# Designed miniproteins, single chains, continued (3), part 65

Each design is a single chain, and the fold is of that chain. pLDDT is the mean over its residues in the fold that is shown.

## One batch from the design tools (miniprotein)

Design m10241
Fold by ESMFold2-Fast:
Structure m10241 (fold): chain A 72 residues (1-72)
Amino acid sequence: EEERRRRLLEAFDRAMKIADEAGDPATVLAIAVERVVGEKTGDYESAARHAARIAEKNGLTEAAEVLREALD
């Protein structure tokens, strides 16, 4: 549980960094919101899946892949 939570939180942070480096502050904010939702609900997996879809929709394939890899 703690290991999985750590991996997912690291994936959120890395995905936000990728979006920031791509110059997409709206996607950074969207991923950050999903990270907060995961923290408040305890459902980090659902939050990470939603964040990955947002990143993919906005063309940030690398950010989406980081989040999906942490889910496996």
Scores: mean pLDDT 84

Design m10242
Fold by ESMFold2-Fast:
Structure m10242 (fold): chain A 94 residues (1-94)
Amino acid sequence: RAEAERQLEEQYASLSPEAQKLLDWLTNLSEEELIEKLVEEYKKKAAEEGKEVTEEDIEEIREKVRKELEELRKLYENGELEPVEQLVVERMLA
C-alpha cells in the first residue's frame, strides 16, 4: 500500500503537464465533474476544427465516459488492476 502510494507520487512527478492534469481530474473530480470537463474539452477541440457540436454528440460522450468508468470500477472490484492503478481508481471513487 505505502509502496504503491510512493510509486504514484514518483510517476506523477515524471508525467507531462497534460498527463498530470488528466490524472488530477481522475483522482480529484467526481464522475459527473469529470464528464463535464471532458465535454468542455471536446467542444474546444471541435471549435478549433470548425466542427459543429450537437446535443447528440454531447450525450454520446457522456455515455461513453460513464461506460469506461464503470468498466474501470469492475476491474478495481475484481482486483485486476496493478497496485498503482488500483490506488488511482480508489482515489477517484472515494
Scores: mean pLDDT 68

Design m10243
Fold by ESMFold2-Fast:
Structure m10243 (fold): chain A 99 residues (1-99)
Amino acid sequence: SARVEDLRAFLAAAPESLARGLAIGEATDPGKGVELARAMAELLRAVAELLLAHLAGEDASAARERALAAIDRIEALDPELGAQLRREFEELLRLLEAE
């Protein structure tokens, strides 16, 4: 399925996007870098919980809300990174909602 290939590609690329986000935060303000790292860690956990819930056929609503809240915090610290992660997360949701 093309959607399985797309999901695999997204999952392979996601760690690179997160690593870039951490590097950008640290380069401008070490204090903001710590806050950004915390928000990125929460996003990673929420995405992992969302994927696990989807594979198990369980309700992912709480994990989805936590991921969006983490993205909102990232956007407050780094608007460009937050917008990119929001697009990537919306693409992930689109792939998961497809048969």
Scores: mean pLDDT 74

Design m10244
Fold by ESMFold2-Fast:
Parts: structure tokens; C-alpha cells; sequence
Structure m10244 (fold): chain A 88 residues (1-88)
């Protein structure tokens, strides 16, 4: 079934707000400080959890799959575990 207009708007808002966080996390990691690495991990977790929760509720598994692939490419094992649990 098609997403309601409200749910679609919320999904787009979450994607716009959290979709850039993986790139922001990589930019933080490039600076090489321990604090930036910790912040990068926090951003990745928040982005993946928000996107995965919304995607599952909205029935858009493609968004969840993209978040999982991004986490795998980044080597974030903890985030991969979270996303894989949501896929099961």
C-alpha cells in the first residue's frame, strides 16, 4: 500500500536530516581525533536507528537495506548488528 502523505513527509524529513550523517561521520573520522571518532560512531548509530525504524514502519525495506550497506562499507560492526536485527 502507498504511504500516507504524512508518513511520506516524515520519511523524507528523516532521510534529509539523517541521510547526510554517514558522510559527516566520515569527515569527522578523517580528522583523526579520538573525540571525532566517538562523535562519528554516535552519528552513525542515530542515523541508522532513525532510518531503520521509520523504514520498517513505512514498509520501505530499500531504505533499511541502503543503511545496512553503508554501515558495512564503513566497517561499523555495531551498527551492522543493529540493522541486521531489524531485518530479521
Amino acid sequence: AELSAELKEELEKVQKEYGSLPAEAEALLAQGTEENRKQAEELRKKAAEAVAKLAAKAGKLEVLREALEDAKKAGDKELVEILEKLLK
Scores: mean pLDDT 66

Design m10245
Fold by ESMFold2-Fast:
Structure m10245 (fold): chain A 95 residues (1-95)
Amino acid sequence: FKISKEEYEELEKKAKKEAEEAVKKGKVKEKKLEAEVSIGISQIVLYLFPTGEKAKEAVKTIVYSYLVLAYLYEKEGKLEEAKKYREKALEFVEE
């Protein structure tokens, strides 16, 4: 289950804005927890519904949430963690 490069670019733009807003409002810890919870729930959804619209929505949520985490860690100067989450997101993108 993979998303297009165009869908990835749109999610990356949204994730960057969300991370920047979380930093500006001092909500980094809350946003990290929200992203981690969203990944966990969406992975369960993908396991239970491996095909169709629910699977696609779950994959988009996983990719978006990994990108939010990547940008948040990047803003904290944790570049290795940021790279790890970006690589995880790319696992769901078309070659």
Scores: mean pLDDT 87

Design m10246
Fold by ESMFold2-Fast:
Order: sequence, then C-alpha cells, then structure tokens
Structure m10246 (fold): chain A 101 residues (1-101)
Amino acid sequence: SLSDKVLKENGISVTIEHKEGGESTVTIKNAKTNETLVLNREVAELAIVEAAEELAPEGGDESLAERALKLVLEKMKEYLENMTEEELKKRAEEERERLKK
C-alpha cells in the first residue's frame, strides 16, 4: 500500500466504492492536475502489483513511496488508454491467480 501521507502531500485522494453484486470501483482524484481516474478495483490492484515488481523494494521510505505512486499512476493511465475494461479485468484475474502460487 502507498503511504497516506504521500498521497495527501501530492494532492491525491483515493475512494473505494463497493457496489451490489461484488463489483468495486476505485476513484483517484489528482487536485494538482484536476484529473480523475475511475478504475475497477482489480485493475487498480494489478497496477500496484506491477509497480511493486518493477521497483522490487524491500523496505521503503517516503522517496520510494513517491516513486511507487508515480509508477502506479502511470501504469493506470497506460491501462485505460491501451486496453478495454473487459481485457483489464481478465488481466487482473490472471495476475491474481499467478500470485496465489
């Protein structure tokens, strides 16, 4: 997980909304750029996992948390631009199954 302090200092708010039927939506607002990203929770989790693997951090400090935050936001934007919601959901499910082993 990203540090709440790093999110707040960078003007980022994250809201998780649970809907009837088990679907969850993650809303990320960036006050500095006035951008809003709306993602399925599975897509958000995938971006966090891929960012963590890319950084390969053991332990962490605030500078590492800031780099992780930037990388997660970059991955999320790439997924929204290059993949359909259905493809992202399938990718997230496949990654989740891989991580169970």
Scores: mean pLDDT 62

Design m10247
Fold by ESMFold2-Fast:
Structure m10247 (fold): chain A 81 residues (1-81)
Amino acid sequence: PETINLRRKPGESAGETLIRVIETLKEMVDQGVMTLAAAGREARTVGRSLGLPEEVVEAVERAIREGDFERAKEILREAEE
């Protein structure tokens, strides 16, 4: 999905950037253009590129693969302390 905004906005944290990406991935899954597995892998790739801890990235991918996008966003909010 080349149209996903992968860049941090001014004042945005890595977790906040990934939350926005996850919201886009959820919309793509809801529209039937992406599988949960593909969305999870994409979120992992973006999270790694943003420098997020591997533990956080793995937890987010798992939540997305389970279809729980709200839990994926919650993991990121909690990881920001």
Scores: mean pLDDT 77

Design m10248
Fold by ESMFold2-Fast:
Structure m10248 (fold): chain A 70 residues (1-70)
Amino acid sequence: SPFDGIIVQARLLALEGEIFVGERLKDKETVERALKDLQQLKAEHPDLPASTRARLDEAIERAQKILEEL
């Protein structure tokens, strides 16, 4: 569905923003929720375009690194 791609892109952008805000505020709970939502988004959409999957994987790695520092 073309709407699946749009929804995934919108959710990914929102979650990237939550990670950014959580890191700046040192809000572990916000980053943990964003990480869980990113992992769920990846699991629900196995057939994502390579570029979108790469961005999603980068966001997951970033969230994990931030949580190690908090």
Scores: mean pLDDT 84

Design m10249
Fold by ESMFold2-Fast:
Parts: sequence; C-alpha cells; structure tokens
Structure m10249 (fold): chain A 74 residues (1-74)
Amino acid sequence: MSPEQIEAERQQLVDELRRETDPARRAALEDALRRIEDAEVDRLLAAGDPRGREILEERRRREREREEEERRLR
C-alpha cells in the first residue's frame, strides 16, 4: 500500500471514530487504526524515516485529546 493510501485510510478511520457512538464499533475502529499505524511505523522506523515518529506523535495527540474530552464530559 502506498504512503498516500495509508494516510487516507488512517484519516478515514479517525473520522469514523469521531462519528461512531457505539462502543463495540468504536473499539473495532480503534483496533483497525492501531494495526495500520503499527505496521506503517515499524516499516518507516526500519527504513530510518522520520515519518514513523510523526505517526506515533499524532497517535499520542489523539489519545490525549480523547482523554481530555472524556474528562470534560458532564
């Protein structure tokens, strides 16, 4: 899969997660996103590509934003 296809697929999964309200479906989408990101990160890091680190930073940022949103939910 091309880097552009992987990025498009990641963005689709992120957008799906933002719209999905069912917990089971959210968990499945999170698992799919994690699998795609883990495989791509491993490939990029093995190649010495800094984009691998960028993907990890984006994932950490999304995790923090989700934790903050849950913390602010009344």
Scores: mean pLDDT 75

Design m10250
Fold by ESMFold2-Fast:
Structure m10250 (fold): chain A 72 residues (1-72)
Amino acid sequence: LSPELMEEINESMLYIALSVSKIELRRSPPEERQKVLDDGISLIRKIAERLGMPELGEKAVEELREEYKKLE
């Protein structure tokens, strides 16, 4: 596979994890949202580390934090 295609596949996998984390955050009761946010951030960072894309992981973490702000 071309490097560009591999990067796109890895980015897609990371954003699937982000999407799942956003869904979990939205479905959580208010008193649990901080824990769900923290757990989601940890998951995203672990996946990004495994994919060798920590900077993309931090962008995904920022998107999850923005989703959390909308719920507060």
Scores: mean pLDDT 81

Design m10251
Fold by ESMFold2-Fast:
Structure m10251 (fold): chain A 113 residues (1-113)
Amino acid sequence: SSKIRKAVIAATAASLILIGAAVEAVLTPDKEKAEEIVREAYRRALELVAEGLDMSVGELEKKYPEAFKKMRELLKQILDLIRAGSDPSEIFKKVNEINKILLEIVDKGIEEL
């Protein structure tokens, strides 16, 4: 019960951090700073989800390697969209795809708690 609650709170917090970082990045004129905001949020989101499942980020990646590969591909796409000054809707779409993958990881991890 308490472990499941911890995992759900971590997934929710990670999702909100990524959405907030996407908003901040879109509003940031300095593209290098905008990219760093997103990179930092991505690192924190992974750390929160891993901690929520009583794992390190490295252990979580070993358990879900294809999910991590897809999230890295999505992160690269987000950074490319920021550099290009692309439509914010495309950036939010990719962030929502990362959030969906993180929720799928947490759902699978909860089944083992």
Scores: mean pLDDT 89

Design m10252
Fold by ESMFold2-Fast:
Structure m10252 (fold): chain A 64 residues (1-64)
Amino acid sequence: VEEAVEALRKEGERYKAQGHDEAAAFLYQKAREMEELSERTALSPEVAQGLRDSAIAKAKEIAA
């Protein structure tokens, strides 16, 4: 889960640097949501990876 959260934050930083503020904000929000979920419930690595990949794909659509 930590790896997935870090990947989302890193991707958000990349979009922020490129001026895609909405995509960056979306990724930061998804990272926070995933971190909160991991505190309340055990997320399998598979589920965490799926959530990460889905969020990155949606951020790409927002940035387009």
Scores: mean pLDDT 78

Design m10253
Fold by ESMFold2-Fast:
Structure m10253 (fold): chain A 82 residues (1-82)
Amino acid sequence: SSAVEQVRELTQQALRDGWSAQEVYDRLLEILRQHFKDEPASVQVGRILRLMGVYVDGVLAGLSDEEIIRRLGEEAVRLLSS
């Protein structure tokens, strides 16, 4: 889907340009919210919490921004492809 392409392009750009994991998280969250806006609230919340969990777990584990960005991109693509 175009949303999957947008996530991949954003992730590649962020890694190339040295964006923070928080900036990537915020942009991916907006993509997910827009993509799932017409889904039931329980589905929207579940998908948002999955992305949030990847971000929070990475920060708490002390992972680099680059590693968190890669994991966020993979999870966002997975969520958009289901």
Scores: mean pLDDT 88

Design m10254
Fold by ESMFold2-Fast:
Structure m10254 (fold): chain A 89 residues (1-89)
Amino acid sequence: MDEELAEAVEHAAEAAARLAAWAAQSTDPRVAELLRLGSEAFGYLSQGDYGKAADLFRRAARLARDMGYDELARQLEAFAEALKEKAKK
């Protein structure tokens, strides 16, 4: 299987686990929306719809940035760009 795709999925799973642990400690209601966007994006990724997954991760990245979570936003933007490149091929 595509080794690059396997690595991307592993990084996404690690990011999701870290985000879930962080969200459990947060009182900000926007964190629930961020998790919803990420979960929905992962759902599309599992279906092979890289374009929709990329769009949702980009929306999640913008929300994270608006909340001041710059590192998380950067990771989500990088993942969205990788998925857009994959969708083009």
Scores: mean pLDDT 74

Design m10255
Fold by ESMFold2-Fast:
Structure m10255 (fold): chain A 96 residues (1-96)
Amino acid sequence: SLDELAKHIRIEVKVKPSLSKEQQLQFARELLEATAAVGGTARVEELPDKGMVITITLATESGKEEILKLIEAHKDLVESYRVSQLTREEVLELLE
């Protein structure tokens, strides 16, 4: 049902811009692999003057916990992260 889709979780991770490009890419790859392993999806964007942002979409609380553990283990590579719950409308937009 559509009500189940409203439970999707978004995690937005901003990578420290002071890191080398290699370090940023290695961390992004690790997050992408971990996200795929928990059945989620991830997108990597390089923003002018803001650096690398990784947007992760998850359907489960267990997946969220695993990704947050990874972020916390690599806190020295992370400038900031935000966790939010997607609305039904936002989930439908992602599915197109």
Scores: mean pLDDT 75

Design m10256
Fold by ESMFold2-Fast:
Structure m10256 (fold): chain A 78 residues (1-78)
Amino acid sequence: MTPKEFADKLFEELDTDGDGKLSKEEFINGLVSLGYPKELAEKLFELADTDGDGYIDREEFEKFVRDYLLGIVWEKLE
């Protein structure tokens, strides 16, 4: 119900290695599997990787989901 709960569930789905971080390949492959074009997935990774460290941690992913993915899902505009 909260953006955090939704992001956590989706993060677990994408985090195939269980290391608590999404690599670029996990993120892109996960989004492509969800029906997103590869080019869009690559741009979204660049947008979500706010620290520029080449990985998306849970906090960055939650922010990404809140700002972009939940907007697309039309969950809650606040």
Scores: mean pLDDT 68

Design m10257
Fold by ESMFold2-Fast:
Structure m10257 (fold): chain A 90 residues (1-90)
Amino acid sequence: MREELLEVVEELLEEARKALKAYPDNLAVQRALEEIEEARKELEESDDSQWPLVAGRALHAAEVLIGEMKSHGLDTKPVEEAVERIRELL
């Protein structure tokens, strides 16, 4: 579970980094990236009892990222697939 959740959050992080490179001045994308980075760190440092809370925060950041990516015509499929995988792990 932890390893699987970390892998999915890392996939979200890669997509957020791509969006930020495309739109470096987009504050919502920047904030989403920061939240996903914090969630990844917390998953590495926390015990299993904290994972649903940390995963919930990663999901919220991913939803913001999807909204911004759609407004710019970017492919949101990888982010949406990662969101579903996190939901299945909770």
Scores: mean pLDDT 79

Design m10258
Fold by ESMFold2-Fast:
Structure m10258 (fold): chain A 55 residues (1-55)
Amino acid sequence: SGKLEESLATLKKQEEANKKNAEALKDTNPQKAKALEINLSNFPLSEEMLRRRYG
């Protein structure tokens, strides 16, 4: 695949990993969980930036 497809696949994996980590950390480290949730809210913008840059 091209750079766009690879970057989007990587972004999707990061989004899924951050979602799982945020869920796991809610009880043990709420501050870190909140930071991951903020990162998750920015993923649609990150995807748009990749699409604008590569295709």
Scores: mean pLDDT 79

Design m10259
Fold by ESMFold2-Fast:
Structure m10259 (fold): chain A 146 residues (1-146)
Amino acid sequence: SMAQQLREQTQQLVDQAAALLDQAAATLDEMVKLVKDLAEKSKDVAAEQLEQVAKGLQEVRDGVLAVRDEAVAHRDDAAKLGEALERLRDLRDLASGYGSAAETLAGKVDKKVADQLSALTDQTTALLTQAIAALRQAYEAAKAAE
């Protein structure tokens, strides 16, 4: 039936979004590691600021994995996919913000680490943008199947 084809399409799009979110979580983990390593080599206020940014990036990564798990668990539920989509948009903006903060702080200590954080921030935001597009298509297909 048309409704079954739309459900199968939704499931494939959710699986695509989940794979992209897993990749984004991996790049966020690499960013967290770089910022924590830099904090260990820093002192006083600089170390505290880097630790706060690392915590923010880790919270974004945990949020990305939570959205991934919720979308997979509720792959046929348009309302739940819509909630996941809204949360993912906020997480992309947070990833960009914390990434920019990490790059700025790292640039005062190690230009090579700042350049790596810049590249990882761009990669993470690109992956999240692709996941948002896939999840939006999944949401639209799930809603059409109702």
Scores: mean pLDDT 91

Design m10260
Fold by ESMFold2-Fast:
Structure m10260 (fold): chain A 96 residues (1-96)
Amino acid sequence: MREEAAKALEEALKEVEEMKKAIEEKDIEKALEEAKKAMKLIDKIGELLGEPLLAVSLQMRLLAAVVSASLGDIETALELLEAVEEELERLLKEVK
C-alpha cells in the first residue's frame, strides 16, 4: 500500500509539472491532457490513503487551473498548481 501510494504520488507530481510547462507555453489542450492523467492518479491516491474528499479537492484545483489558463490568467493557474504540488509532496513525505 505505501509503496503503491508513493509511486502514484511521484507520477502525479510529474504530470502536474508537465501541466505547468504546458500552461506556461499556452498549450491549453496539452494542459488538459496532463490534468486528466493527474486526476486519474489522484483518484487512485485518494482510494489508497482513504482520503476521497482530499482527492476531489485536488482534482477541482487542477480543473480550475486549466480554466484560469484558458481565460489567460496564467498567474492564478500556476498558483493553483503550486498548491496541488505542495499537498502531493506533503502526502509523499507521510507515506515514506
Scores: mean pLDDT 86

Design m10261
Fold by ESMFold2-Fast:
Structure m10261 (fold): chain A 77 residues (1-77)
Amino acid sequence: ELEKIEEEARRLTPLTLSDFLDFQKELNKAQLEILKEHPDLSYEEFVERLKQKEAELRARYVAEHGEENTAAIEKVL
């Protein structure tokens, strides 16, 4: 019914507010878990561990919503 080009474009845009909130929730949970396990981490060490968790979350969201949508979430953060 929809043209293939429009269908593909819309398929890459289906990221909802719910998906955004879930990403934020998972990221906040990762931050809290790092701080809980290692409360005396330096900022640099914290950022390194957080980047590892963000990479895992990003890979999952890229698989579900595509790379551009996942990058858009990161820009709003």
Scores: mean pLDDT 68

Design m10262
Fold by ESMFold2-Fast:
Structure m10262 (fold): chain A 83 residues (1-83)
Amino acid sequence: MKVPSIVGTGVTSTGLLTISLLVDGKSKDEALEALRKSAEELDKELKKYGLSVTVDFTDDTATLTVRNSKGEVLDTLTINIKK
């Protein structure tokens, strides 16, 4: 059975740890690669609960969005890559 609390924890806990490394001034390419890999693992984990994660990149930010099976946004986490 799907539990909404897992969505927020999954995005916040895993995302924040990876994001801290990105904001800490690692190379842009290495940071983007790490974020993509983290997002892919998070998506794989959340699919067990019928949820999905997408990542959108801009010049200075990356936004992780978690959606339910209806495509409704449940949580969003924005990362500053270039500070």
Scores: mean pLDDT 56

Design m10263
Fold by ESMFold2-Fast:
Structure m10263 (fold): chain A 67 residues (1-67)
Amino acid sequence: SLEELVEEARRLREEAIRAAAKLSPVVAKNVEHDGEEAIEEGKKSEEAAREAVRRLRRGLETLRQQL
């Protein structure tokens, strides 16, 4: 459902913020802002929400590779 996808996007954003905080506070702030924008876009439709989840998951994996 749309609500489940948006909730997944919120969880991915929180995980990305925690990972980014290990790199720097500036990276964490940027990840926080970008993630919020992706979640807001994702609220528009189920397809947009799936894209937001994919985007956030890719971002989190990139951050994890730098740790």
Scores: mean pLDDT 84

Design m10264
Fold by ESMFold2-Fast:
Structure m10264 (fold): chain A 77 residues (1-77)
Amino acid sequence: MKEELIELAKKLGISEDAAEKYAEILVKAGLNLEEVKEKIKEYQKLDKESQQKLRDLSIEGNEVIGVLMLLAQRSKK
């Protein structure tokens, strides 16, 4: 599972070291690869207001939301 999340992050242009840290955050939160992919798709479909709400949660210390938002943003570029 962690290796699959690392590969997903690397495919999105994230460095190997950062991908390992992000995968660990997601695994500790109980997310599997399929759940992460679905969350990325959800975040990509959000309007500006909904994206701002998630950014606020990330700033509040929700590392999982911060990682998912980064992956969603990277997958658009």
Scores: mean pLDDT 75

Design m10265
Fold by ESMFold2-Fast:
Structure m10265 (fold): chain A 65 residues (1-65)
Amino acid sequence: TAELKAKAAAVEASLDTVIASLKARLEQLESNGASQETIDAERKKLDVAEAAKAAARERYAAAIA
């Protein structure tokens, strides 16, 4: 339905905002010479957000199949 498509788009847009913020933070940390532990922790957050976006896309594809 159009509503389901709109909800899926909203979820993806929200995750894209989070991913963009995490990428900006990671770039700042790397530029400022942050510890490898700090960089690794932020990269793990980015990986989780990207995995969540992939899962949301897969759920939508399954729902319309």
Scores: mean pLDDT 83

Design m10266
Fold by ESMFold2-Fast:
Structure m10266 (fold): chain A 67 residues (1-67)
Amino acid sequence: GPAEERARAVAERVAENAKGSFERAGLKATAEVVGVRGTTALVEVKSELGTLLLEVDGETGHATLVG
């Protein structure tokens, strides 16, 4: 639905920003949206330093490391 579409769009921007930040630091990275539920999305960032999973609030764009 529209909320899930917005959450995905926001999470895709977060993923692009994360990848871009790693690339600007000279690191190889991939970042992908791996799930969307309601207004929340999950982004996986994989780099030479390891793998991070981020929970993204589709309304605020706030990203939290899943602990």
Scores: mean pLDDT 84

Design m10267
Fold by ESMFold2-Fast:
Structure m10267 (fold): chain A 74 residues (1-74)
Amino acid sequence: MAPPSEEEILARVLEAEAVDPAAATEVLLQLFAHLLKAGVPREEIVRILERVAATSRSPGVRAWARYLVREVEA
């Protein structure tokens, strides 16, 4: 299966956080796992996560996105 696009990831996370911030965190984690499984380059994953952290209104989603950036770069 093709990996989700950056715009699709943003749309899904933002849509989920409008309903339930906890659901948005789960969506982010599932999409992150999918990007890793699909072999998306680490630089691209970092860029997507940084955009999620900049765009999301949920403190929890932003904190997770920043944490995952550090995890990928380590």
Scores: mean pLDDT 81

Design m10268
Fold by ESMFold2-Fast:
Structure m10268 (fold): chain A 66 residues (1-66)
Amino acid sequence: TLEQGLAYAKKAIDYIMAGDYDKAKEYADKALALGFVTEETVAALKEAMAKGAKTREEILAILAAS
């Protein structure tokens, strides 16, 4: 469902903020599997991890630029 996809996407962002990139990727892939996000969005989340984004605001700005 969209609700479950949103929950997975939020968990992915929370794990990026926590520095747990393995869990962040796992939940991003789960959101992708539900059709809630695109492959481009998952790539943008990986870019946020690579840049060391620490806040939800920084992560969302990277997603919006993609």
Scores: mean pLDDT 79

Design m10269
Fold by ESMFold2-Fast:
Structure m10269 (fold): chain A 94 residues (1-94)
Amino acid sequence: MEKVLSDEEIREIAREIAERRDEIEPLPEERNEEIKKRFPEAIRPLRLAGVPDERIGAVIEEIERRAGPRNVARVAEEMANLGVEELAAAVERV
C-alpha cells in the first residue's frame, strides 16, 4: 500500500475528494487537531484549496484512507492546484 502513486493517480484521488469535500463531515475538534499535527505539510495546500480549518482533519483522513499516509501531502498539493483551476474557470473576465 505504501507504493509511490503516479501523478495521474494522485490527481484522480485529489479530484474525487475535492468534488466531495463539502459532503465530508467535520471531525470533533480534538481529532481534527490531532490529524493536523500528524500531517502539518498538508495544512497549507488544503487551506489554499479552500478547505476550512474545521474540515482539514477530515479531508486529510479521507486522503490517507485512499492514498496512504506517504501521499497525503501530494494529494493536498494537487487539490490546491485544482482549486486554482476552478477559481480561474469561475472568474468572469469582462
Scores: mean pLDDT 75

Design m10270
Fold by ESMFold2-Fast:
Formats: sequence, C-alpha cells, structure tokens
Structure m10270 (fold): chain A 82 residues (1-82)
Amino acid sequence: GKILEVVFGSTSSDTSSKGTLKIYLNGELILELKDITGDEAGKIAGEIARELGLTRVGGEAGTAKELGIEGYKYGLKVIFEE
C-alpha cells in the first residue's frame, strides 16, 4: 500500500513558527516547502493525504535531528497509510 511520511522542522515547538516541510511517498521526496508555518504545513499535508485516500496512523514530536530533518531545533513526523 501507499505510505506518506510528513516531516516538519522549525526553530520552535510553536505551530506559528516557520520551518521546512518535507513529504515522502513510499520513501521518495515528493514535496519540499521552506519558510512556512507548522499550521500551514499541517494543512498542506492533510490535503495531500486526503487526495491520496490515506489515514493518519502515527505521529512523533521531538528534536528535528531525531526525526530526520537537519538544521532545525524542533521536529514533527506524521505517517499516513491506506
């Protein structure tokens, strides 16, 4: 089945803080957006998951390094599957 991995890294845990969104479909980077807020990143990721018919199955918050996005202090990773 399809697996969508969403990684967001920012300088703060506040969802109004700007950072970088990366979206992977089956391990392939399909979208990278810079200088967007966590709220905007969540909306974009949710819209892509919905269009692909995928459901959220997990999520992690932590340091950006632990979640595989470098150059940031804070990170969020969310996984969607069929």
Scores: mean pLDDT 78

Design m10271
Fold by ESMFold2-Fast:
Structure m10271 (fold): chain A 82 residues (1-82)
Amino acid sequence: MAEEVRRLTDEAVKRLNDLAERAHQAGLPELAKELERMAKEVDRSGRRLAEANTLTPEQIERLRKALDSVIATAEAEIDRAA
């Protein structure tokens, strides 16, 4: 489970950093800064959650859906601005 949590959060961090760059390119500097901040928080929390290894499979699934939702929302805002 620790490996799955780490992989999930590492993937989310990469996606958030990619979106931050796209937000900069789209002329959304405030969104870019927010996404960078979010990526740092996800990385920090992901390391702690993986280390603790206390999440159930159901909690991991909920975390994945929450991260996917945040990423989809940011993508939609960037697409609307572009």
Scores: mean pLDDT 82

Design m10272
Fold by ESMFold2-Fast:
Structure m10272 (fold): chain A 72 residues (1-72)
Amino acid sequence: SEKEKIIEETLKVIFDIAFLQNIAAGQPKDVAKAQAKKMTQKVRPVLEKMSITQLKRTLKTYRDMLARAKAA
């Protein structure tokens, strides 16, 4: 469904942000990936409770955050 596609894209963006934050904090790549995966698992139920409109706003916010993190 449209909602599930937006949830999966949002989780992918959240994973990338969490991974970059863990790497910046000095974590090894394997630990950073594991922590990023745990973050997506914790966030999934929250996103599932959101409307499509709320999910689209949330995805835009996280995409903007990821772009800033990559530029730093």
Scores: mean pLDDT 88

Design m10273
Fold by ESMFold2-Fast:
Structure m10273 (fold): chain A 82 residues (1-82)
Amino acid sequence: SRLAELERQREYEIANHEPDLSSESARELAELAKLPLREALIRHLRLVIERHRPSEEEREAALRRTAEETGLPVEEVRRALA
């Protein structure tokens, strides 16, 4: 089905994503998977951190960017990743 094809593509992109903590790909994944944007952004951040192990500075920058895009406090985004 189309959904199964999109899920397979999404898994491939996540696995092969460069260590870029931007939310751009998360927006596209939210659209494809029909996920709430907020949840998709947080899940994407978690996967990028786990896969690419960014520096503390890169992680904090990504947390702040995700907080701004979701409208959540940085502390709530950080808590969601724990």
Scores: mean pLDDT 65

Design m10274
Fold by ESMFold2-Fast:
Structure m10274 (fold): chain A 80 residues (1-80)
Amino acid sequence: AAELAEVLAEVAERAGLDGELARAAVRALVAGDREAAEAAGREMEALALARMSAEEAAEREERAIEELRERLLAALRAFL
């Protein structure tokens, strides 16, 4: 639980996502609060989309971030 939260937070931070939202989502899943985990996942998705929209000129670099975002959200959804 704590191990997964730290790994996801570190990966999210390296991709320019909010690591604290990743930690919150994993903690909520472990606590059995699926609504809180889903809310954190939605916030991460909204932030990722906003970053992509703001930085269209860097789309090639953001492609890796988008793939990471999709994998994180898919993992969270699989547990919900």
Scores: mean pLDDT 68

Design m10275
Fold by ESMFold2-Fast:
Structure m10275 (fold): chain A 59 residues (1-59)
Amino acid sequence: MLFRVTNINEESERLLLRLYVTGEGTIVSGSHDSAVVELASREQGERIARESGATVTEL
């Protein structure tokens, strides 16, 4: 599933990198404050929003 992540901070970057390393997520495009990511589940997107405070929107 594709998600847009905005208001990226150090915690959201760390969570996204962890998901990439474990094969549970792929970064499709990114900038300093936003990224489009493909995640294995909606739960992973909700986790990023909850744990980092970044805004996560399903595409």
Scores: mean pLDDT 79

